# Ledger of designs, part 15: designed miniproteins, single chains, continued (2)

Each design is a single chain, and the fold is of that chain. pLDDT is the mean over its residues in the fold that is shown.

## One batch from the design tools (miniprotein)

Design m4523
Fold by ESMFold2-Fast:
Structure m4523 (fold): chain A 68 residues (1-68)
Amino acid sequence: SAEEERRRLLEEAIAAIRAGDLERAQRLVTKLYLLGLISLEEAQAIGRALAAGDRERAIALLEKLLEE
């Protein structure tokens, strides 16, 4: 289901950030947006945190989306 794929991709993005693979995390966030699983505003906010190297903020934003 879309809900299961959304959860899986969000969890994979968090795992990528924790592993230091910010390029993979950004690709996963882009995929979430292109699949319609997150909004443009959500994707942009996470992308800005990743570009700034703010891993804690990027993870917090992704974890908030998992609670929805």
Scores: mean pLDDT 91

Design m4524
Fold by ESMFold2-Fast:
Structure m4524 (fold): chain A 81 residues (1-81)
Amino acid sequence: APITGADRAAAIASAAAALGLSEEEAREAVRRLVAEGLSEPEALAALGGAAAVAGAAGIRAKSADEALELARAAPLPASPL
């Protein structure tokens, strides 16, 4: 099912805030994950997983590339953030 614009915007804003990114950097991270073969829901879940790991560890990402590294290292959450 397609993600609503509101759900997408909320997920991006939440992940950006948790990672210390701008919303544009969070959108870029989602675009790169989709380009790597993830669906948009999977990319948003991966970014959410990175945000959860960063929040728990007190880490802030400085760029979309750092957010991608966190997303690749972190397991996807069992439930949405």
Scores: mean pLDDT 69

Design m4525
Fold by ESMFold2-Fast:
Parts: sequence; C-alpha cells; structure tokens
Structure m4525 (fold): chain A 69 residues (1-69)
Amino acid sequence: SDEEIKALFDEDLELARELYEKTTDPEVREAILEGLERARELAEQLENEELREYLLRRLEELIEEVKAG
C-alpha cells in the first residue's frame, strides 16, 4: 500500500539523516546529498500524485536540513 511505501521511505530517510549527522567524512556527506537529490528527481516522475507529493516534501525537508548543517 502507499502507506507502507511512505513508512519504508521515512525509515530510509531517517537512516540517511543519521548517517549524515554522524559522519565526519566529506566524501560520505557529498554522496548522501547527491543520492537525495537524485531521489528527488526520480520522485518528480512518479504518476501517483499523493505518493509523489509526500516523497518530494520529505526529500526537500531532508535536503534543506543537511545543507543547513
């Protein structure tokens, strides 16, 4: 279901956020940010409007957070 996909995605984003916060390696930080931006581009192509809107919002929030820190 869409709810299950959203839950799994939120879990993956939390892991990415935690890794970004804990790492001191700039190469790892760059790779995480690049991965998030690529995921955003792919999410924009989703035909399911509700899922697309949800994933884009969550990705943009995390990208903004990691760029600020």
Scores: mean pLDDT 82

Design m4526
Fold by ESMFold2-Fast:
Structure m4526 (fold): chain A 67 residues (1-67)
Amino acid sequence: EAIELVTRALQLLHEGGPKSEVEELYKKAMELLKKDEKMQPKIEEAEKAKDLEEAVSKLAEAVYEYA
C-alpha cells in the first residue's frame, strides 16, 4: 500500500523518471497515510520539504519506521 507507492516514487526519482508520475504516487501515499493519526507529524514534515525528492524521501523514512 503506502510503502509500495512511496518506494515506487523514490525509485522513479532515482531513475530520473517523470516528476508528474512521482507527484501522483506521492499524493496517493499521502492520502493513505493521512488516515493514520500517528503519521500526521511525518506527513507535515514531508509537506514542508524543499522539493518533491525530499518529500518522497521523508515519507519513505516514515513508512519504514512504522512498517
Scores: mean pLDDT 75

Design m4527
Fold by ESMFold2-Fast:
Structure m4527 (fold): chain A 56 residues (1-56)
Amino acid sequence: MTLEELKKLSVDELAELIKDLFRSRNIPVDDDLVKKLAEEYKKNPELLKRLINMQK
């Protein structure tokens, strides 16, 4: 998944992606935290690179 693809996702779509990535890495996640992270990632594209690295 590319940075441009991630930037086009809505906050809700990003929240689901973050949740799935954390679950695949056995990281416990709170829905409220995931929504806040999605909002921050929409505002700061640098943070999206961290999600790409976790996916690969």
Scores: mean pLDDT 74

Design m4528
Fold by ESMFold2-Fast:
Structure m4528 (fold): chain A 114 residues (1-114)
Amino acid sequence: MEEEIKELIERVKQLMEEARKALENGDFDRVLQALREITALLSEIADLIEKNPNVSKELIQEAIKTADEAISLVDEAIKKFREAGREDQVAELERLRDTLRSIRAKLEEIYKKK
């Protein structure tokens, strides 16, 4: 189970690198797709951690750090999408950011109870 969570975190990190490169290249559709996948994977990670009380504090902390990095990436994407006049997609990114913040809060609450 910890190996499964580690594999999901590594997939999130890979998608964050892809999203950053796409953002630098102005590939806004790829950025949005990657951020949707990152958000879904972090939601799955949080669900797995919640259902498995034997997950180490160290792994939960890594998941929190990964969520923080994803939130920062969404904030950067919001700025660049707004600069490009993509206001409809900015609204979607703001919803993804709210979801990521909720996931992070859930992970932090689980961490505190350990």
Scores: mean pLDDT 90

Design m4529
Fold by ESMFold2-Fast:
Structure m4529 (fold): chain A 73 residues (1-73)
Amino acid sequence: DEEVQKLKDEAVELAGKGLKSKSEEERKKLLEEAKKKMREALELKSEVAEKVYKDADEGLELMKESSEKIAEE
């Protein structure tokens, strides 16, 4: 559980760095790495895989929605 949470926290941190990046190329790389960390969290604790997937999917959806709102506002 602690290991899963650590990977999720690392993924969120990487995603945050990606969103702050002024380089589209660097942003893409950081977001890809964040996704990889989320997958590692899923693999580490397969019995709670659905919870990790739901959290990751919601996190990605919220990040996309926030980016669209910032661009619109």
Scores: mean pLDDT 68

Design m4530
Fold by ESMFold2-Fast:
Structure m4530 (fold): chain A 70 residues (1-70)
Amino acid sequence: MSDAELKAAAVAAIRAGNFKEALEYIEKIKDEAVKKGLATLLIERGGEEAIELLLKSKDPLLKEIAEKAK
C-alpha cells in the first residue's frame, strides 16, 4: 500500500470514527509531513481518545505529536 493509499484509508477511517484503525494506517506512512498532518486530523476529530491511542504508538514521531497535544 502506497502513502497515498494509506492516507486515503486513514481519512476514511477518521471520518467513520474508527480512530484505532486510522492509527494503524498512519503508522505505515513513510512521509513524515503526511504522517504529521493525519495525526493532527486524528486528534482534531478524536480528541482525548486519539491522543491516548497516539501515546501508545510504537512510532516516536506520533508519540511526540500526542505529548504536544496534552
Scores: mean pLDDT 85

Design m4531
Fold by ESMFold2-Fast:
Structure m4531 (fold): chain A 98 residues (1-98)
Amino acid sequence: EDNIRLLKSAKETLEKAIEAAKQGNREEAIVYATFALINLVEALKDPSLSPEVKEEVEKARDHVAEAMNALERGDYETAIKHLKEAIEEVEKAIQLLE
């Protein structure tokens, strides 16, 4: 239940990061990506997560890290690609929990 809330919050924040990146707002995109990363890291602290859920959340976390690196160098197209991939992995994790 708490994990589902954290993952849904991460998805919402990732969608906001994509919108900011599309507008060329690097600072706002990084802030939203950082909030998503915090929620994903908090979800991973739950020792009761199944290996399948943990794998999808870890993939999402890694995609957010790659997106942040792309944003820092001004590569918004690559950043948006990784943010979208992170959302897909978050949605898979939510589906496994529901």
Scores: mean pLDDT 88

Design m4532
Fold by ESMFold2-Fast:
Structure m4532 (fold): chain A 79 residues (1-79)
Amino acid sequence: GAASRETVRLGLELARALLEGDWERVEELAREMVRALGGSEEELERALEVARRDAELIKANPEEARRAIAEAEELLAAL
């Protein structure tokens, strides 16, 4: 549904920002996602901690990250 599509779109934008190393964009998107889900400031802090770990994984294997983004784009088209 529309809510699922929006979640996937935000996730794709976040993944792209992580791949680019754009931390201002990562923080902006994390705040947007947490706000959309009705989360607290504590949930935002957790999301940013997860994003930092994801950034290190992406740095170690950027091809896997690009493939995951492409698969998520296909999922978004199917929703």
Scores: mean pLDDT 76

Design m4533
Fold by ESMFold2-Fast:
Structure m4533 (fold): chain A 86 residues (1-86)
Amino acid sequence: MEEILRLEAEFSLVLAEVSILKSYLEKHKLSPEEIEEERKRLEELKKRAEEIVKKLSEIDPERAEELKKAAEEAIKEAEELLEKQE
């Protein structure tokens, strides 16, 4: 239980960072250099989400699948917003 709660908390922080990035991209026009920096940040957040989901899948595969879908959806939306900045 403690491990699951810790992983869910870490995952929530990753989703919060993606949400902040999405809000920033919707409100601001970025330079090409800033777009590349935010792409690298999004890739890092994606990897962190994947690592959390992998660890959670060893304990609770059903919950891990739910979080995987949530992460994939949020990351896809952020990737689409970055693509529109080009």
Scores: mean pLDDT 84

Design m4535
Fold by ESMFold2-Fast:
Parts: structure tokens; C-alpha cells; sequence
Structure m4535 (fold): chain A 77 residues (1-77)
């Protein structure tokens, strides 16, 4: 099982969409960074949270694009 499969299973288990998880990651990253007294570490936390959120979003967009491409192929047949 890949990280993507694990994330998918967690999303289904908690009834969360990938977009909701991405936003939660961004929000938690900001909150943790706001509590971090070291500004360099705070910046790193925010950057990491944004990167993870972006990856979740990109994976969802890729899945949507694959589904759309498959639907178009099916319609062409």
C-alpha cells in the first residue's frame, strides 16, 4: 500500500475530501508556526505544510484528470 492509498483510506474513514485535508494541513501549519519562537523554524514549518497541502491537491487533480480522460475515451468508443 502506498502513501496515496493510506491517505485515501483515512479520507474515506473520516469523511474528509482531499481539498479539506489540504486546507487543514495549511491551517495547522500556520497555527504551529505561530507558536514556534524560532522564526526560521516557523518559516520552515509553513513551507513544509504548504508543500504537503500542494501535494495532496496535485494528487487529487491528477486523479480527476485521469477520470476525465477515461470518460472521454469511453465516449469516443
Amino acid sequence: MTLVDEVRALLERFGLSPEEVAELVRERGREVAAGEPDPERAASIRERAELVARMIRDLELAREEEARAEALRAAAE
Scores: mean pLDDT 71

Design m4536
Fold by ESMFold2-Fast:
Structure m4536 (fold): chain A 107 residues (1-107)
Amino acid sequence: VLTKEIKTDVALDEQNQTVVRETFVRRSTPELKEGVEKAVLDAVKDARQYLAQEGYGANVSITIEEIDGETVVTLDMEARTAKGEVQKNIDLLGKQVEEWLAELSKE
């Protein structure tokens, strides 16, 4: 039904700050109903607002593509320092997207 993949990259920048980048990829074979794109965009907006309020130097982007008949949702997040809190928020966002996709699979 749905395949979830999370890739995490951790690097030191030129100032020796820890940079955490996570890519969340979601694949689905069924046609996504209208609204899933909005639901995912709303989640990204909430994540951006939270990261900004907490003072993280972070970027969040989303890409929705159709590849080989599958709907692929890619979330790219990059944040500096405070790694543990960023990972928790990314995990929560992934769970919310997962729950929304499950809900939209119902009538």
Scores: mean pLDDT 57

Design m4537
Fold by ESMFold2-Fast:
Structure m4537 (fold): chain A 110 residues (1-110)
Amino acid sequence: HMEVRVEIEYTKVTPNKIEVKVTVTAKSDGKYILKVYVREAGSGERRLVDEKEIELKAGETKTYTFTIDVPPELQGKTLEVVVEVYTKDENGNLRLVARASAVVEVPPLP
């Protein structure tokens, strides 16, 4: 059975840009798809920031840094970064195996 741990850390927060560090640890060998989304906290609408195909061995940890450009309508708001990790079967079907999220308060422009 496939199990994945995901951790999120904000390394830089400015009105226009957020840098987020995502750490993924797999308990099973496999190919995974890492999707990073951003939304206003509590909103049902989310935007895809980036998508990466990654390969992990059992017990392997990999870290990825993403830069998110903050659109004007989200400046000064509380944002949530949502990270989803999927497996892909031989038919191309994606299965969600892990999800993590973290909120951050974005400073307004002066």
Scores: mean pLDDT 82

Design m4538
Fold by ESMFold2-Fast:
Structure m4538 (fold): chain A 85 residues (1-85)
Amino acid sequence: MREEAEKFLEQAEKALKEGNLEEAISYVDRAVRLFAEANDLEGLQRALDIASEVAEKARKEGNMELEIQASVVELRAAVDIAVLK
């Protein structure tokens, strides 16, 4: 699970650098689920940071639907982090 989560996080970072925010948040959502299952706090913190960046970029682009999607993923990661601490 951790190796799979790390690969999704790598894909999310690549998509984010390429400006593909929808793809980036999809990969982050998958990574968050897998890191939560693995109880990987550091992985969840990294995923939260990427989700936050996607939400901010979506907001600047005026893509409200994508901003909401990214914010939901961000909230889920934050909740998982709080539960694991």
Scores: mean pLDDT 84

Design m4539
Fold by ESMFold2-Fast:
Structure m4539 (fold): chain A 70 residues (1-70)
Amino acid sequence: SENKENAEVLREFAELHELLAKQQNDPDAKKVAELYKKAAEAYERGDVESAEKYVEEALELLKKALLKKA
């Protein structure tokens, strides 16, 4: 199932961002991890619309974090 595959990928992204947050003491990375986890949970229940919104929110936060470093 595409939803199952998408959920698995997003859970991996959440785990990676949790590790980055701990290693770098980065609160933005922690928020991104939480958003990817919520997106994965939404895909697991078949709520593609909510999942896409959480992914968009995570990407927006990542873009803002990158702009702060530029």
Scores: mean pLDDT 84

Design m4540
Fold by ESMFold2-Fast:
Structure m4540 (fold): chain A 118 residues (1-118)
Amino acid sequence: AISLTESGGGTYPEGSSVTLTAKVSGTDFSKALLSWWRQAPGELLELVASISADGSKTWYDERVAGRATISVDFAAQTVTLNLTNLQKEDTATYYNVAFTTDGGPKLAFGEGVQLTVV
């Protein structure tokens, strides 16, 4: 089974920066589309950023554009989301999500990591 373990959450001041990291196992990392999603209290689950399987293409939601960077370390098997200039609206549970077609099309979600901006 695919396993996604997020870290780097916690409570951070408005205007600061955070790095959220996900360790990915149980899949060929180069064949998975990797993405960060978030769910704020009372809101829908929303896509924040994605990176292609080869790391060459990234996408960012308008709410974080210019403040977010997604990156992959194939040797470490990690996906990171760096968020700068944190806003109160960034308060959410953040999930790393892998989409793979290995053994059929499927989505794997991590357990989530809480980010609180104060």
Scores: mean pLDDT 84

Design m4541
Fold by ESMFold2-Fast:
Structure m4541 (fold): chain A 64 residues (1-64)
Amino acid sequence: SLSEEVKEELRRRVKELLERNPNPSAAELNEIVDEIAKKFGLSEQEQQLAALLAVEIAHELQKE
């Protein structure tokens, strides 16, 4: 499981990206995940979970 701090940072970063670009590419979402993985020292498994969550957050926010 990802920590709440990681989830909050991920949601913040994805929201900022969507405010600049409402249709972000997979590469732009992956860049956010890579930055968070480096910042928080995520394992490979946690980075994969963060990538899935980033896509879910983007889809959720695009509906709003």
Scores: mean pLDDT 84

Design m4542
Fold by ESMFold2-Fast:
Structure m4542 (fold): chain A 66 residues (1-66)
Amino acid sequence: MSAAEEARRAAEAARRAAEAGDGSLAYTTFHQAKEAGKRAEEAGDLEAAREAFEASRYGQEVALAL
């Protein structure tokens, strides 16, 4: 799986966890999205990295509110 694919998958997982209100899963998935975003940025996949960072931020806000 490419860094871009991992970042997009992590972003989707973080959004789904946040929308479901699962605080434990939201906490885990936003961290994974942030890490995947960093890897995508290092690989030059800037668009995928941005999507992952945005999803990570959204998931973090929801996780901290739960």
Scores: mean pLDDT 81

Design m4543
Fold by ESMFold2-Fast:
Structure m4543 (fold): chain A 76 residues (1-76)
Amino acid sequence: KLKEEYEKIMKKISEIKVKIQEEGKATEEELEELIKLLEEALKLLKEMKADKKEIEAIEKNLEEAKKKLEELEKEK
C-alpha cells in the first residue's frame, strides 16, 4: 500500500517536471505543487524505511525546488 502511494506521488512529480521542461520555466504554482509532492514522497520513503540514497535524492530535489521558488520571488 505505501509503495503504491509512493509510485502515485512520483508519477505526479514526473508530470509536473515534464510540464516545467515543456514550458521552459517553472511557475510559482508548479514549484509549490512540486515541493508539496516531494515532501509527501519523503514522508512515505521514511515510513517505508527506504534506502538512504533514495531519501537523500528526494531531499536534494526538494532543496532545489525550494531554491527555484525563492529565485522566482526575487524576480518581482
Scores: mean pLDDT 79

Design m4544
Fold by ESMFold2-Fast:
Structure m4544 (fold): chain A 60 residues (1-60)
Amino acid sequence: TDAVVAEMQALVDEGNRISREILALEKQDSNNPENQARVKKLVEELRKLAARIQALLDAL
């Protein structure tokens, strides 16, 4: 259980970092194609993290 809790905490911390990066990019210029592509990749990473957290919960 401790190892699962530690992994979930690390995933939450990474999700918070990615969310902060998305907000910073959106504040710079939401119409910039490079920023749009970066945000899209970061959103995909957030979805992967959410799926990993759900998989860990389902395995308990």
Scores: mean pLDDT 81

Design m4545
Fold by ESMFold2-Fast:
Structure m4545 (fold): chain A 60 residues (1-60)
Amino acid sequence: LEEEIKKIEEEIKKIQKEGEELLSKEPTPEVIEKLKELQKEYDKLVEELNDKIEELRKLE
């Protein structure tokens, strides 16, 4: 569980960095579409992270 949480946190950091780089670019249709994809993936990873944290808390 802790290793899984760490992996999800690293993936979230990668997506955040990629999103910041895209936000610094001109808002072309391609950039906007990529930002939408990253936002969806970010939301999914945050949900997975919360689920893993809840599971870890249940072990206490």
Scores: mean pLDDT 78

Design m4546
Fold by ESMFold2-Fast:
Structure m4546 (fold): chain A 72 residues (1-72)
Amino acid sequence: SQEEIDRRIDEIVKKVEEAIKAGKTLGEIYSLFSEEMRRLIEELRARGYTDGEIARAVSRVAKKVEEIIEKS
């Protein structure tokens, strides 16, 4: 469901915000983001989402994370 995708996106965003607050380097934040994106793709695929739906979710997370990093 869209609610399930939105929840996972919010969780990833929160982890990135917490990493920034903890003083992690940009490289460490990128590594965390890459791992979280891999997990998101695997989870959504396992739940029967299409490639198009997964790509849209990935794009939404990337945009939100970029905005948070730019505000740091």
Scores: mean pLDDT 85

Design m4547
Fold by ESMFold2-Fast:
Structure m4547 (fold): chain A 56 residues (1-56)
Amino acid sequence: SMEKFKKEVEERLKEALKKGPDETIKEALDIIEKYPEKEVIEFVKEKTKKLIQELA
């Protein structure tokens, strides 16, 4: 399901966040490259932005 996929994406981004914002952006781009659907792209962009803002 899309909900299950979004949870997996969020977990991947949170794991990358432990390595810093550059690694989080790389992970986000890898996900978008593999799943270039608009809903996925918008979800990944917004989640990545929020996660990086939490580091500041």
Scores: mean pLDDT 83

Design m4548
Fold by ESMFold2-Fast:
Structure m4548 (fold): chain A 63 residues (1-63)
Amino acid sequence: SARLEEAVELARALARRVVELGLVDQADAFERGLRTYLRSRGYSEEEVEAAVRAFRETLAELS
């Protein structure tokens, strides 16, 4: 769905920015922020979990 794609792309962009800024040691805080943000914007739990998975996978690929 468009919302799922949007959440995943936001998560990947966040992960790239975290790595770019040298903040990988704070990744858990950014993951919590991502979950809170997406839930506050009305994303489903399935969309939130897909975004978090994309965030973690992108961090692992770039770190």
Scores: mean pLDDT 88

Design m4549
Fold by ESMFold2-Fast:
Structure m4549 (fold): chain A 62 residues (1-62)
Amino acid sequence: MEEEAEREGRERVEERREELDLMSEGGSKRVKGAVLRTIGDEEEGEKYIEEGERLEKELEEK
């Protein structure tokens, strides 16, 4: 019983860490994509922006 409560707590901490990682990763990818577009690599930049948007949308779906 205590082991289950500890596991649930640890699982929640892991979920929150994953959400923070996804949020920071999404934001970083969007910034990188914008920079790439500015220097003329539009295709690569668009891909990074799309990946960042997808990660942010995944967080919102939760």
Scores: mean pLDDT 69

Design m4550
Fold by ESMFold2-Fast:
Structure m4550 (fold): chain A 86 residues (1-86)
Amino acid sequence: KELLEKLIKLYEELKKAIEEGAKDEEILKLVEEATELGIEAGLLDENGKESMLKIVRKLLKEGKRQTLIDLVDQQIELLKEVLEKL
């Protein structure tokens, strides 16, 4: 429960950083922190972390920051649903 709340807060921080025009390196650092916490919370494995980082790097390289914001919003919504069911 506490890990899920921390993870939601971290994704909200990630969304804000993207919206404020943070550098790709800062965004990737926040994604790595979120994926590591997600592994600790039992929500994904190391393969899931690698896949997520690959997708984020591709979206940043292609300048698709709005797509990344939309994906982060979807993840926040899903995490809130998981938290509600606990």
Scores: mean pLDDT 82

Design m4551
Fold by ESMFold2-Fast:
Structure m4551 (fold): chain A 66 residues (1-66)
Amino acid sequence: MAGYEAEREALREQNIADARELVDKAAKSKNPNIQASYLTAAALLAASTGDEEVAREIIRYGKEKI
């Protein structure tokens, strides 16, 4: 059981890190369609964590970077 919980937490942290990376890629893009695609992918990854506070933080981070 401990292994399953640790793997779930690692996956959640990885998804959060990937979401932030996608926001950073959106911020570096000069094409608004590409920016929108990265932001959408980041929002989906944040939502996959099941944590509303994390999702809200990622959305806020994206708005501050764009």
Scores: mean pLDDT 74

Design m4552
Fold by ESMFold2-Fast:
Structure m4552 (fold): chain A 93 residues (1-93)
Amino acid sequence: SAMEEIKRIVEELKAFLESLRPELTPEQQAIADEVIKLLDEIIASTDPERVRTLLAEAFVKLGELMARAPPELQARIGAAHRDFLARVREIEA
């Protein structure tokens, strides 16, 4: 189902952020933790409307993390952000 595909993509993004977390400053870790919290709420949700709202919030917060990261991490986070957005849009098409 579309919801199961979204949850798999969300779990992959969560794993990426958790792997990246040790490379982040405390301020960047706080933003990453906010994104992870939103991703956990998506995984737990059965409401497609709530999932869409949480996805939008996660995209914004991931963008904030990218903006505050050093250049080498900006490239990695930016690639993950673009991939996540593209994969979600493909499922919704």
Scores: mean pLDDT 84

Design m4553
Fold by ESMFold2-Fast:
Structure m4553 (fold): chain A 58 residues (1-58)
Amino acid sequence: MSIEEAQELAKIIAGTAVAEGLSREEALQLVRDYFESQGLPEEVIEAAVRAAEEWLAA
């Protein structure tokens, strides 16, 4: 998965979690847990979490 694909998927995961009633913190943790479970490099995980956090703040 490219960094750009991870960032877009992170926004979808975070947005869906918040829509289902999770807090912003819980949504961001869910994004991190998902990408860690996929074995992605830490740099990709950090970029994905940041993109989701910025998107939720907009």
Scores: mean pLDDT 84

Design m4555
Fold by ESMFold2-Fast:
Structure m4555 (fold): chain A 98 residues (1-98)
Amino acid sequence: VREAAELLAKTWGKEFAVNYLTGLASYLNRQGRYDEAIEYAETALELDPSNAYAWYVLGQALAKQGRLDEAISYYQKAIDLGQGHIKDLAQANLEKLK
């Protein structure tokens, strides 16, 4: 996954790679494929650790797996880095956890 992400970033640019990987992770979350969603979201964060949406998607996957402490930490990261709808979504999901 990392090698594919590096090739994608080199070919199409880092912003494109991060957005593509984060979108794929979100898609995998909707499919219930949480381990794969985590892998793609983590890879996106290796390219851009300031991407609030990638932190949010990672938090969702972890929450669905019952890894609540990790999910809470990553939703908090999405809130701290995010603006507008992503921040609001992360806050709403954080409140649902406890």
Scores: mean pLDDT 79

Design m4556
Fold by ESMFold2-Fast:
Structure m4556 (fold): chain A 89 residues (1-89)
Amino acid sequence: MEKKLEEALKYAEEATKAAEAGDYKKAAEYARKAAEYAKEAGEEALSLYLLAQSYQALAMAYKAAGDEEKAKEYLEKAKEYYKKAKELE
């Protein structure tokens, strides 16, 4: 499981860097990959947290594109997964 956790942390860092650069679409892609690796590593709470970050980044990407309805939808999903991650932690 060590390699899967290492990959999860690598992609989580890349997601943070992409978000800091304002590339929310890339941030969402990296966070999604990080969540998948975290799940494969058995890190359920971390996986849900990273999935929430992916949805948060998607919401920001859609907001930047002017799609307010999709931005709100993904923001609600992000809040849901943050709550699930916190309850599991």
Scores: mean pLDDT 85

Design m4557
Fold by ESMFold2-Fast:
Structure m4557 (fold): chain A 59 residues (1-59)
Amino acid sequence: RREELREELLKLIGELLDLIGDLWEKELKGTITPEEKEAIEKKIKELLEKIDELDKELE
């Protein structure tokens, strides 16, 4: 239960870092489209919301 929530939190943090890394890499290469940027930013926002909710559950 508590350990499972921590595992989920770490997984979401990992996904967030991967998305941020992908966004930065594509921006640096100039290969990102406006649609891709918007989609990645939306996913980042959704992951941040999920992380915040799980973090509250762990308190």
Scores: mean pLDDT 79

Design m4558
Fold by ESMFold2-Fast:
Structure m4558 (fold): chain A 82 residues (1-82)
Amino acid sequence: AAAAARAAALAEATRLLGEGSTEAVKLAREVGADVGIEVLRRTAREAIDLVARVDPDGAPEVAERLRRMAELGERELRELAE
């Protein structure tokens, strides 16, 4: 069912952001905030693209939520580096 595919895509997108956030924090601490932010941005883009492929009609609202989560993460990484 389409609903099951949408739920699975959202769960996978959330998992990707979680894992990407962990990697971003690790790289921000070991290399620099700019590298961590780049990883977070790349992961957020991948997660948004995944949702858009499965549910193009619902994707704008979900994408906005994922973008806001990524922006908060970027801010936290910058604060961590200061």
Scores: mean pLDDT 77

